Designed miniproteins, single chains, continued (5). Designs and how they scored, part 21

Each design is a single chain, and the fold is of that chain. pLDDT is the mean over its residues in the fold that is shown.

## One batch from the design tools (miniprotein)

Design m16705
Fold by ESMFold2-Fast:
Structure m16705 (fold): chain A 110 residues (1-110)
Amino acid sequence: MSFEELAEKFISTVEKIISLLEELNADKSIIEAVKQIKEEMEKILNDKSLSDKEKYEKLLELARKLNEILGEYLESNPDLPDEEKKELQKLVLEIVELLNEMGLLVREKE
């Protein structure tokens, strides 16, 4: 899979997180924070001046921020049904897996 294909899946996974948060009626501040992270990710991925390695490193920083936001959301909403918690955890795991694949591609090209 190419870096661009992994990047498209990464953005798609973040869109799924936003949609799930909206369905769960999450606080608007949480939804807006995740939307802002998605916009920054799209800017990084569309920046032709950045190498795949530089894009990967910047995406790692944004993924860390996303994980912090989602962790705070889950801790603030301990009464969420298990099914919704599992779906959020599944999407977070998908992001981690995509980042690991992107990192492998970056290392192979260096």
Scores: mean pLDDT 83

Design m16706
Fold by ESMFold2-Fast:
Structure m16706 (fold): chain A 79 residues (1-79)
Amino acid sequence: STQDQIALLQQSLADLQQLKKQVQALVDQGDYDKAYQLVEDSGLFSPEEVERLRQGADPVELLEQKIAQLQQRIQELQQ
């Protein structure tokens, strides 16, 4: 059902928000290598998104974009 899909997306959103907090803390400490590894190891990102990190994309900005996209999808399903 739509409600079941919303519940699964809300769980993914919570996981992404927690990951962002951990990644932000590592970035604030200058530990970009560990931040990058944590994002890749999460399994929450596509190969294309992981490739963007390898090209020097900001892992926090990538997480913020994914969180925003997921929030929009949840809102669309709720209405």
Scores: mean pLDDT 83

Design m16707
Fold by ESMFold2-Fast:
Structure m16707 (fold): chain A 101 residues (1-101)
Amino acid sequence: GARTRELRELLARIRASTDDATLRAALERMRALLREGPLSEEEAQIALEAVAEALRKSTDPAVLELAREVAMLVLRNTEDKRLILEAIGLVLRAIGKLEDV
């Protein structure tokens, strides 16, 4: 669907960038898309891959908070046990990085 395509495009932007402003904009748009309701396994996996990439590249508090929010939205909108556990791990990593700021 259109949401899955846009999520893939946002993941590609996050993978290609090291700029905090670009990461922030992409994560804000991803957060808005995830708020539209339940996620497919593919959509949840794309979002978690985007969060993992942003957390690897950035120490910016705004990026870290958006990464935490995106991972929490995946946790709330997926029923897949593996994706739930991955989302929990990424939320904890984001909180840990925010505490270091």
Scores: mean pLDDT 88

Design m16708
Fold by ESMFold2-Fast:
Structure m16708 (fold): chain A 67 residues (1-67)
Amino acid sequence: NPYKKIKKYYKKLKKNPNNHQTWFNMGKYIGKIKNKKKQKKILQQLQKDFGDSPYFHYTTIFLKSSE
């Protein structure tokens, strides 16, 4: 279930927003979301809360690879 994994990694980002491994895993599970509207909302929330992180781009790596 990608939503449970996203929630888990979101909590990890709240503790350490510069952990590149957490960002990689977040991007991987976001890429598994087939509903583009829900995927976009999650990305918008991450950008609002953690967009200043140098690893935010990891969230988009899997979007084109999975579709």
Scores: mean pLDDT 77

Design m16709
Fold by ESMFold2-Fast:
Structure m16709 (fold): chain A 61 residues (1-61)
Amino acid sequence: SPAIKDLKEKELLAENETYERNKQADIEGLQRAAHLNQELAEKWVTMLQEETLRAIEQKYS
């Protein structure tokens, strides 16, 4: 329904805004805590975001 599509879009937008605000801090945190280089930390943070977005998609399926 159109209402469900609107709710999904709003939740995806809010999650993407949160991700963009926190991305650099999360990368730096993983570099410190897990001794990962920047490339690996970026890949990990990206993978976790992809899982979050998939969960939102699944919620509205």
Scores: mean pLDDT 84

Design m16710
Fold by ESMFold2-Fast:
Structure m16710 (fold): chain A 92 residues (1-92)
Amino acid sequence: DPVVEERLRAVAERLGLDLETLRRLVETVSGFDPAAPNADGHRGLYEFLRTLYFSDDPRAAIRDPAARELAAPWSDEQLKDFAAEFGSTEPK
């Protein structure tokens, strides 16, 4: 999705995160809810973003081992910043 790609690139540039890793992370967590047209479809991605944003230990709170490995190079602060920036498009 070109619009999502552009948004991910902007967030990656702003936060100093690797775009490819960020794309793989989002694809990994959303891939468990691929249809994601409505509230229940986006559950996996939304839950992941909330977990990162509200957890005291964001990386340790990641349940998906593939997503946890992708996030391994990033600090807890970077993970929270990503969740805040990317998640701000909805519902905010």
Scores: mean pLDDT 65

Design m16711
Fold by ESMFold2-Fast:
Structure m16711 (fold): chain A 116 residues (1-116)
Amino acid sequence: MISEEEIEEAIETLHTSEDEAERILAARILTEAGKKGNKEAIEALGEALLDEDPFVRLLAARSLGEIGGEASLEKLLENLERLKEDESELVREAAIEALKKIGGEKAEEAIKEIKE
């Protein structure tokens, strides 16, 4: 089981570490916690969609797609306007792939808006 301390450390590492491998590992920890229904991990990944670093936003979008479900979809939809205007093509593509993995009518409409 991923502990509360491990989640808090992963959140900090995702935003502050200069090591790409450490940021990838942090995103994996948050993804596994989110898959088990940890709301703090999903909330943190939603906030990471707004990070200044496009690599952090990329990892957040991918993680939300891997977690799936209504809570992850909600975080992507709440940030849809920013994601569709993201200067990083890789971040926009990651958001599209995350929405495709989650699926459903709301996800399909969001994909159309990003591709517009």
Scores: mean pLDDT 83

Design m16712
Fold by ESMFold2-Fast:
Structure m16712 (fold): chain A 88 residues (1-88)
Amino acid sequence: ADSYGPAQTVTGGGGAATVTPVGKADGTAVFLVNGAEAASNSVQNGVHVSQSGNTAAAGAVQSPEGAPGLAVGHAKDGKVYVSSGPAG
């Protein structure tokens, strides 16, 4: 079964989006952006999503300095772990 991590907020120049990390049953990690699964290397609601196996990142395309602009999800052992912070 898929594992759902806690939703994070990422803030870009166009406003805030909610991103939810998902650890899939196959061991891959993905993000939902505003509740919809984003394709790898896509932009959804001003959030760029990248995915590589068991790791996924969701970053605001234009993030104000010091605002939460990046979330990273890592799927491991049937769980998903997430951290969020400024995009730099």
Scores: mean pLDDT 75

Design m16713
Fold by ESMFold2-Fast:
Structure m16713 (fold): chain A 77 residues (1-77)
Amino acid sequence: AVFTPEQIEANRYTAYALLAIEYLYAEDYESARKYLKEAGYPEEKVEEIIKRFKEYLENAKPEEIKLVEAVKADLEK
């Protein structure tokens, strides 16, 4: 294996962060909150991330909204 212990831990946190992003796009904030905490974010930062993401979606361009809908469809199946 080419990974150091630090890289293995970093990869674990990265995987949880990516999973949390998928749930944010699905507007499943409960699952997103869970995986952001698993990724090592403190509770106050988790709520800030969710709030900022909601604001981002409210101001999203049509292309970005279409991407969000595609992610939601993927997670529903």
Scores: mean pLDDT 71

Design m16714
Fold by ESMFold2-Fast:
Structure m16714 (fold): chain A 60 residues (1-60)
Amino acid sequence: SSAREAHVERVERWIELSDAQIAKAKEQYDKTGDERYSRIVKTLEENKRAAREAAEKLKA
């Protein structure tokens, strides 16, 4: 349905934006060694996987 297609598109856009945030957090971790940035990366990567899985289940 068009609603599911719109949801998938929003997820894909969010993933692209999240990749930029992950890259920035990794750069800050490399510069500072602050574990908070490491946790941010882990959380964003986990959320990306969950979002992809949820979108795939909607298509199935």
Scores: mean pLDDT 81

Design m16715
Fold by ESMFold2-Fast:
Structure m16715 (fold): chain A 122 residues (1-122)
Amino acid sequence: MEEERRRLAEEVAREIEELGQKMIDDINTTAENLKKNARDRAEKEAAASTPEQGEVLRKKLEEIEQLIDDLKNAIIGYVEDMTRKAIEAAREDPERGRQLAEEGKKKYNELVKKATEIVESF
């Protein structure tokens, strides 16, 4: 029974680690897509702009790309912290570890949605 509980805890910890990695991979992909969309928009605006307006657009693009990186890094930090806490909980109680991971995934989805809305508002 104790060895079976340990194996279950190790299996759940692995599942949580894989979930966290998938969330990190997904946010990296989302950030790349947001940057591409920002660049495409800036190129279209620049084509219709004066050289002076083009410099303002370039600075705005740099600010948007920095914002995307800052938001991505904050979300990755959240995922890493949540994953660590959920794995620690799973070692004592596998069901509690899974519950924390599910709550963390829900919060992650809310953070990604909010970050996307902020970036798209520019």
Scores: mean pLDDT 87

Design m16716
Fold by ESMFold2-Fast:
Structure m16716 (fold): chain A 90 residues (1-90)
Amino acid sequence: EELKKAYDEIQKELAKFSNDFYKLVKEMEEKGVTPEEFRAALDAFVADFEKRLNEIKEKYPELKDYIDILSKVIRSHVRDLVARYEAKKA
């Protein structure tokens, strides 16, 4: 089933992203970087992931709306993480 394969690809990419993203966040927090450095690192990481999501979207146009929503959710989560980090640094 083509659609099942597409979902499996997205889930695999999400699992890897989640694990690597969590490690990056922890490393940056442990280093005590500036909020600007924290935002730049997370934005770069998400941009790379969005590139891979766009490749999946090109292969499976039927998942365009799902992938677009997923991208928005991830970007919203990053924005909230950065805001919380900025608040802690005052």
Scores: mean pLDDT 82

Design m16717
Fold by ESMFold2-Fast:
Structure m16717 (fold): chain A 77 residues (1-77)
Amino acid sequence: KKELLEELRKLLEEVVGENAAEAIVSAIEKLGLTPEEIERLIELVKKLKKEGKSPDEVIDEVILELLEIEEKKKKEE
């Protein structure tokens, strides 16, 4: 879990910058994402980077994924 969060943080720093990466990682820790959910986010960011998406586009896609995860956790689904 800690290794996956560190990998995601470094990847996000490269793609969206340090401040946005720290905010996203903090949100992930607060939401209590599973290792599998963190791994899905890593793969999403890698895919968006490979497709040449802008930092803003990557941030938007990650925030949407986090909102979906938060909604599922609140509904106990």
Scores: mean pLDDT 78

Design m16718
Fold by ESMFold2-Fast:
Parts: C-alpha cells; structure tokens; sequence
Structure m16718 (fold): chain A 89 residues (1-89)
C-alpha cells in the first residue's frame, strides 16, 4: 500500500464526535471538512509548525461551520474543544 495518510476518524474520533454533536443537521460533507481540518492541524503540529497557529486555524473553521448550521452560540464551546485537543493531544 502507499504510505497511509493520518486516519483522521481514528485519531480524532472523540473531538470530531463532540463537535459534530453541537451541529443540528450536520451532513457527511460537514463532518468530512471537520475531519480534514483536524488532520491538517495535526500535520502542521507534527511537522514543526506552531501548535497555537494550528489550533487557531482549526478553531476558526469550526466556528464558521457552527455559524453555517445556525448555532453560533455553541461556537465558543466547539473552539475550546478543538483548541484543547490540538494543544494538549
């Protein structure tokens, strides 16, 4: 097999699940975007990137997804979940 990419669903299942639960009417596309963003943030961190910048990037995308789904009041909770995961995972 080719070098396997990071298994975002497997590695990020807990934060992905918690954030998805905050969004009413979440689609597979929205879940896929979140999974890709979490995976990209982790790759940035692992390749010697700034962990804070990776966390801020992921948090900004998550806020926009929650705003899109009509729950901007939950954005702070979702951002904290994602930032805490990236900074402490």
Amino acid sequence: SLDAPVDVEKEFSEPLRKVVELMPGVTQIDAGILAIVLGLAEVMKRRGGNAQEAADFAASVVRRLLEKHGVPEKADEAEKLVRDYILNG
Scores: mean pLDDT 72

Design m16719
Fold by ESMFold2-Fast:
Structure m16719 (fold): chain A 115 residues (1-115)
Amino acid sequence: MIPVAPSPREVLAAETEPITVPAGSEKTIEFKFEVPEGRRYRVTVKVKNLSTDPDNKVKVEVYHDGKLIASAEVAAGQEKTLEVEVGPGTVTFKITARGGSQPLTVEAAVRVEEV
């Protein structure tokens, strides 16, 4: 098989442009996809908190069929990566950014691979 044109189900890569959340505001980014029966996906979520204000935090949550399976909090100036392997069902990612006393800028990237 020629690796130059893999099926869209083998690799999904998506990244957000930097998103700025005003002070005192909250923004949630949600990604949802389905894992077909008989398949397993490896999901990698990278989130970077570009804020310099230590009160600005970003929460990342991964759900499988409505159940929380992984989460992380990303402090100001930090980057965190969550990696999970999931079987058939609905996978939902939620990235919640809350601006404290200063604006918060967030970048996120998601990669999905069939294993």
Scores: mean pLDDT 74

Design m16720
Fold by ESMFold2-Fast:
Structure m16720 (fold): chain A 76 residues (1-76)
Amino acid sequence: AEAERLVRELEERFGIRFSPAFRAELEADPEAVRRALEEGLLPVRDEDGRIRFLSAEEAAALMRANPEYYLATNFA
């Protein structure tokens, strides 16, 4: 319930939807999601499979560099 709410709040804040697999991983660590919301950062799974917390500008730049990977891996 709380983890699901925090993930939905991130989705609404950034105007995105996470992939089901990434959503499940984020819901397993609600503390990290809460900190991301507090700091205004977007969690993104990178090419090494690690979660990074990025500003909107950093996330946009990263997605523009490799949109096929990041859209397929992180977003629905």
Scores: mean pLDDT 76

Design m16721
Fold by ESMFold2-Fast:
Structure m16721 (fold): chain A 71 residues (1-71)
Amino acid sequence: MEEFTDVEEFLKHLKEDDKVRVIGDKGAIFLNEKPELIEGKEVYLSVTSIEDLKRHLHLVGEVKKILVEKP
């Protein structure tokens, strides 16, 4: 598992089959993973493509942590 705090650096190394959790101040987005509730967050989305992840990243607010699990 890899951890990123820089969104641009994370996106350079992201692949379609990666399992990802993007945690921001307003919510979380999950790529290829079941949504897990994080206390104090209201936005929880699960997506299955990098395009959908990029499209919805703004919904989490300020990105605090990105966790990536390679297949």
Scores: mean pLDDT 76

Design m16722
Fold by ESMFold2-Fast:
Structure m16722 (fold): chain A 82 residues (1-82)
Amino acid sequence: SKFDDIKKLQELVSKASSLLLDKLLKKEGITEKQLDDLVFNSPNSKLSPDLQDAIKQMEQLQAAVEAGLDAVQAFLDQLEAS
């Protein structure tokens, strides 16, 4: 059903977002609050390459959500393989 697909989509998005955040925080050695300040409160500031890549991956995840369940699954599979 569409409801089951939505639930699965939410679970996949949550997992992908958590993996992206965890990988970024570990690589940069920063807290989630520091990340929020850099990404959302400093538009057009020069971010590190790792932060720029993480923003691009979040944008790709958002695009995958709009494309549907199979796209999010493919994104998560690629993320877990890297």
Scores: mean pLDDT 73

Design m16723
Fold by ESMFold2-Fast:
Structure m16723 (fold): chain A 91 residues (1-91)
Amino acid sequence: RLDEILEELLKKASKSEQEHIRRVLERAERLGLSPEEMRLIKLGLASSLLTKLDPSTTAQEIADLFGVPVSNISRSVGLLVRLVGEELERE
């Protein structure tokens, strides 16, 4: 369901945002992340898109949408910034 929700959110995103997310996912795969880490990265990307589409969306609402604890939203955003944003920028 996460992949389905992410795909639907991407349809509403700009072409630049869609390309950026595609490149982030490709780079995460090249880093050899585990399936669990890839799920957290996808959750972080979906959360970012939801907040951009509606800035009033709370972390709790996003957590409820995906059926995860709100702590997983914070963890996924932190992992996305840390492992995909920060580490890939250091190349």
Scores: mean pLDDT 71

Design m16724
Fold by ESMFold2-Fast:
Structure m16724 (fold): chain A 80 residues (1-80)
Amino acid sequence: MTPEVLEQNRKSMLETAEYYKKNKEKIAKSDRNLHAVLSAVDLLISEGEMVLKDDPELRKKVIEALKETKEAIEKALKER
């Protein structure tokens, strides 16, 4: 893989994770299907672990942001 393609993939993963983290409270308090959102976040965590294996610092940042989102959604589901 070229360095340019790697940087684009890394940037895309980080932007997606940061979007979820920034909007986690709005998503958790919304009338959305939180089970579907939780499944999507779990898939992104699995992909992040695989795609970012060669960049442990970025991998940790992305996975931690997604886990924070997952915790907010799981808490909201328990309160429903």
Scores: mean pLDDT 77

Design m16725
Fold by ESMFold2-Fast:
Structure m16725 (fold): chain A 76 residues (1-76)
Amino acid sequence: FSKEELEKIFKEFDKNGDGVLSGTEIQKFLKAVIEKFNLNLTVEEAKELYEESTKDGKITFENFYPVFKKYLEKVK
């Protein structure tokens, strides 16, 4: 899994190009990442990833990437 592949997916959901996803866009983005990389996350793990990645109902790639790497360490 490359950082560049994750950034590409993030940009696909970042429709206004401001570097921020909000609301339902975050859930759609996380689902797309989990499916694309075939991650076998439980519902609880997916919820934790969402909660740790979001601040004030929004997510930036800088906030998401460290949390995502933490979860990759668990499922490698």
Scores: mean pLDDT 74

Design m16726
Fold by ESMFold2-Fast:
Structure m16726 (fold): chain A 55 residues (1-55)
Amino acid sequence: PTQKVLIDGVPPQNIAQVKAVVEKNGGHIVKIGKDGKVEVEVPADAVDKVKQELS
């Protein structure tokens, strides 16, 4: 069971950090959108952990 999460306000230089945090928590990047929007898919139990690490 995974959940898709939209992370907004990500500067281009921080995309690598987002990828590393998401992958460390068993997820992956689904797509990189416009204006700093990054869609990720992570295990449902890891959503809060990913959000906390990206704060």
Scores: mean pLDDT 77

Design m16727
Fold by ESMFold2-Fast:
Structure m16727 (fold): chain A 77 residues (1-77)
Amino acid sequence: SALKERAIKAAEEGLEGLKRLAATVPPSPEIEKALKEVEEALEKLKEAETEEEFEEKAKEFIEAGRRAAEVILEAQK
């Protein structure tokens, strides 16, 4: 599905953006863990075989991304 391919590309770009943002702050185990959780969620999203599973994994990816952004923003304080 073209829609799935575009969504995965957007998710990959989002993760890359989070990694760039993380590079602007001192390294921390909490940031590394949060980014790893986003990477794992992205892998699950790519493995989704049904539209229903894809939607569920997309929500998990968004939640992981929000947490990673939160941790990085806290490090900027």
Scores: mean pLDDT 85

Design m16728
Fold by ESMFold2-Fast:
Structure m16728 (fold): chain A 115 residues (1-115)
Amino acid sequence: SLEEIKSLLEELKKLLEKMEKAKTYEEFLKIAREALEKAREALKLLKENKDTLPKETLLELLNELKELVEKLLKLTVKFLKENPDLSKEQILELIGLALALIGLIIEIDQLIKEI
């Protein structure tokens, strides 16, 4: 439903605010993974409703989701740059997260082009 999509986007916004305040790798990764899950759920619902939602509403929600996913990617890259003492394994996990986020941005852009 439209309300469920809006709720997921609001939850994603709150998770991004928590990520900006995260002081440890463990805290950051936990919140980032939850944010990725919410972004994936929102995109799935937008895809399922692409032919039933008004085109203007669909575009607005897709652009909002894209901005939030781009912010999540920027925060992930920033955390990598500002934490030089991360282990190789921790660096690889954050790179994996960044690649997943890039994939979501591509999927969102593809859906926008179909409208």
Scores: mean pLDDT 91

Design m16729
Fold by ESMFold2-Fast:
Structure m16729 (fold): chain A 119 residues (1-119)
Amino acid sequence: SMEEKEKLKQELLDKLVEAIKSYMEARANYLRTGTPEAKAAYDKAKADLEKLITQIVNELIKHFSKEEIDAFLDELEKRVKEYVEKNYDLSTPIGKEIKEEAEIIMESLRTLADLFYNF
């Protein structure tokens, strides 16, 4: 049903936003401190995010049209951008790095979705 599709969309969106937030926090902490503990947390958050991205992209392609996937990624980009702008000083080296990483993640997600949908 349309209600079940909307619920799935919101569940996938919320999971991905939270994983991206956790990844950004771990990345920023590693960039700031350089400690082995921060590196381990960053490596784990990166692996967890990469695994979740694969799972979510597969789920999106299975249940959603190209137009619905594009709308999902637009909403994700908006929420990620808002999170980054609210939580990081973009005038600082770390803030700039986190902003650039967010842009790379969004570009990678769009590329993966396009690749799997068209091929």
Scores: mean pLDDT 89

Design m16730
Fold by ESMFold2-Fast:
Structure m16730 (fold): chain A 69 residues (1-69)
Amino acid sequence: EEVERLRELLASPDPNVRDAAALKLFRDYRAGKPLTPEQRRLVEELEKEFSEWVKELLDRGIDAALARQ
């Protein structure tokens, strides 16, 4: 299952794997790609848990339309 695989990647002991999985999920979310209710829940959970880290990932090329001050 797509969501189950994503959870496995997000729980990886390798930070590069976790970052890649989270970045892809947030990129898809920002691009308006259709998400399952489970994927949307994961986005909300990650954003709440790691808000500063998520903001950094988004700023690094997902949210290019926003000017940074």
Scores: mean pLDDT 64

Design m16731
Fold by ESMFold2-Fast:
Structure m16731 (fold): chain A 109 residues (1-109)
Amino acid sequence: GKEAKELAEEVARLAEEQGRRGLAELARVTGEMASLIKDPKDAKKVKEHLEKALEALKKGDFKTAFEHVVKAAKIAIKAILNDESIDPTLATGLILRAIGAELDVRKEL
């Protein structure tokens, strides 16, 4: 939902300020995917993981932040794949961007 997208943008901004551009992109794409989630339970889980990622980044714990953004992204990807009303070109583009961003972060770890 909208609140998860706002949290994702905060995570992305803080990640960029700390030189973590791959994590920032993963957070932004996760926020865009979260805005498409209709199930309030999935939206809440994405929000909770993004809140934990933000807390970890404020402490300089990039590994924990990355793990929580990945968990949020996986929930969002599953929700998008299970929603047949979402445009398949949009869904595919967002999922591929998320996978690419995760691989980019892993190359820098």
Scores: mean pLDDT 87

Design m16732
Fold by ESMFold2-Fast:
Structure m16732 (fold): chain A 58 residues (1-58)
Amino acid sequence: SSAPLTAEKVAQLMKMLDLPPTEENVRAVIDTLYPDAVLSEEELAALIAEAIAIYQQL
């Protein structure tokens, strides 16, 4: 099912895949699982920061 692209979902997927919470891994998760996602540089930067912050709380 098509779950929406959110910082929380990216953080959960990184945790499930045992990936460290880095900008590169956030980008890799988005590119792999949401290849059709179109984000502005500002939206991407915000999502990266939020996903890393959420990951630290999981």
Scores: mean pLDDT 81

Design m16733
Fold by ESMFold2-Fast:
Structure m16733 (fold): chain A 96 residues (1-96)
Amino acid sequence: SSAERRGKRLLELAKKAAESPEEEMDQEILDKIIKKVEELNVPSKEEIIELIKKATKAQYEKAEEFIKEEGIKDEKEKVVTLATITALSEKIKKEK
């Protein structure tokens, strides 16, 4: 199914982010994304903001890759994608 394909791809990108060096994301970019989240009506907004605050450069880049390849245009879905890849990547790191 398309949902299974998307889930598998998200997990693959999250694994690649987890295996990447822990390089800090540009705080100015993260602050702009957080401000956008605060303006959006998104479920679990506080959890999403906390995940974005912790996002590494690799997690951000893999989220942008997924957004581009899936043609995601919705700002809420973009933010949820970044939060999801960050959460999955952090979970993978802890399971090593």
Scores: mean pLDDT 85

Design m16734
Fold by ESMFold2-Fast:
Structure m16734 (fold): chain A 99 residues (1-99)
Amino acid sequence: SAEEEAQQLLEKLEQYVSELSKSKTEEEATSLINKGIYYAFQAIQSAQKLPPAQQQQVLQQVLSLMQKALDVAKSNKDLVSESVIKELEAFVLFVKKLI
């Protein structure tokens, strides 16, 4: 179902955000952030197929996970470039506008 598809995409996003907290290299952190943004976009797209209440629930979960990724990135400035942090900030603002 569309609900199961959205749930699976959120689980992948949560996995990459969790792995970001454990990253030890700039290359690994950047790769995980890019994968996170990709799966966040896919989850938002999948949510468009859901009723309004379920759509809002998915968007809130995406926002929560991407905010967590941004907080982790800001706490690890030695591993995450300013340009990547700005990309995450822009994405978080984009998701906030959808809610």
Scores: mean pLDDT 88

Design m16735
Fold by ESMFold2-Fast:
Structure m16735 (fold): chain A 86 residues (1-86)
Amino acid sequence: SLVRAVRLAAEQVIEAIRAGDEFALEIALSMLRMTVSIALQITEDEEIKRELRRALREFERAARARDVEAIRRAAERLIEAIERAE
């Protein structure tokens, strides 16, 4: 499921940040972007699309800031939006 894919990608982002592994971080962020792109294609609801895009931007900002708590919050928002899309 897309929810499981987001959870996996978010955990990989957090692990990469804790390890200081910039290569692993970029791979995990790419996986997350692909998962969100799929979610955007399967929903016709413009509000859900806005929530997905906003949560992805928040996640990417949190990842660049190395803010694990903000990453967790953004991941939860992405999961909630994806569950509404399905």
Scores: mean pLDDT 86

Design m16736
Fold by ESMFold2-Fast:
Structure m16736 (fold): chain A 74 residues (1-74)
Amino acid sequence: PSEEEINKVAAYVAKKLLDAGKTDLANEAGSRVYQALRAGNVEEAIRIVKEAGEKAGLSQEDIDELIKRVRDAG
């Protein structure tokens, strides 16, 4: 994946968490997803998204969408 694709996915994860009112979690999870995808560690990025989404109280449907986007980018 390109750096642009990785940035877009990380930003989208952060946006979903921010929309849930979890600013600190959005910043942390977005950064960690970016770093994991840059390292080629898709499974770590998926783990981060699942944990952050659950903490933020996102629906399972929203969490599954984020996981799909991370998997498609990796």
Scores: mean pLDDT 84

Design m16737
Fold by ESMFold2-Fast:
Structure m16737 (fold): chain A 58 residues (1-58)
Amino acid sequence: DDEALAVANEVGKRAYEAGASDTEVVKIANTAIQTADKEGVEKAREVGDKLVEELKAR
């Protein structure tokens, strides 16, 4: 789904800018895609935002 991919790219970019490693960016992006497919784009964005926030907090 194009929307799922767009959310994954957006969340992945935010993770990278927050200082995530390449491996972490890939994991976060994949989680966003899977969540979008299962629960929809809004849930994927929410989950992605939480993961990026956790990343900033460490």
Scores: mean pLDDT 79

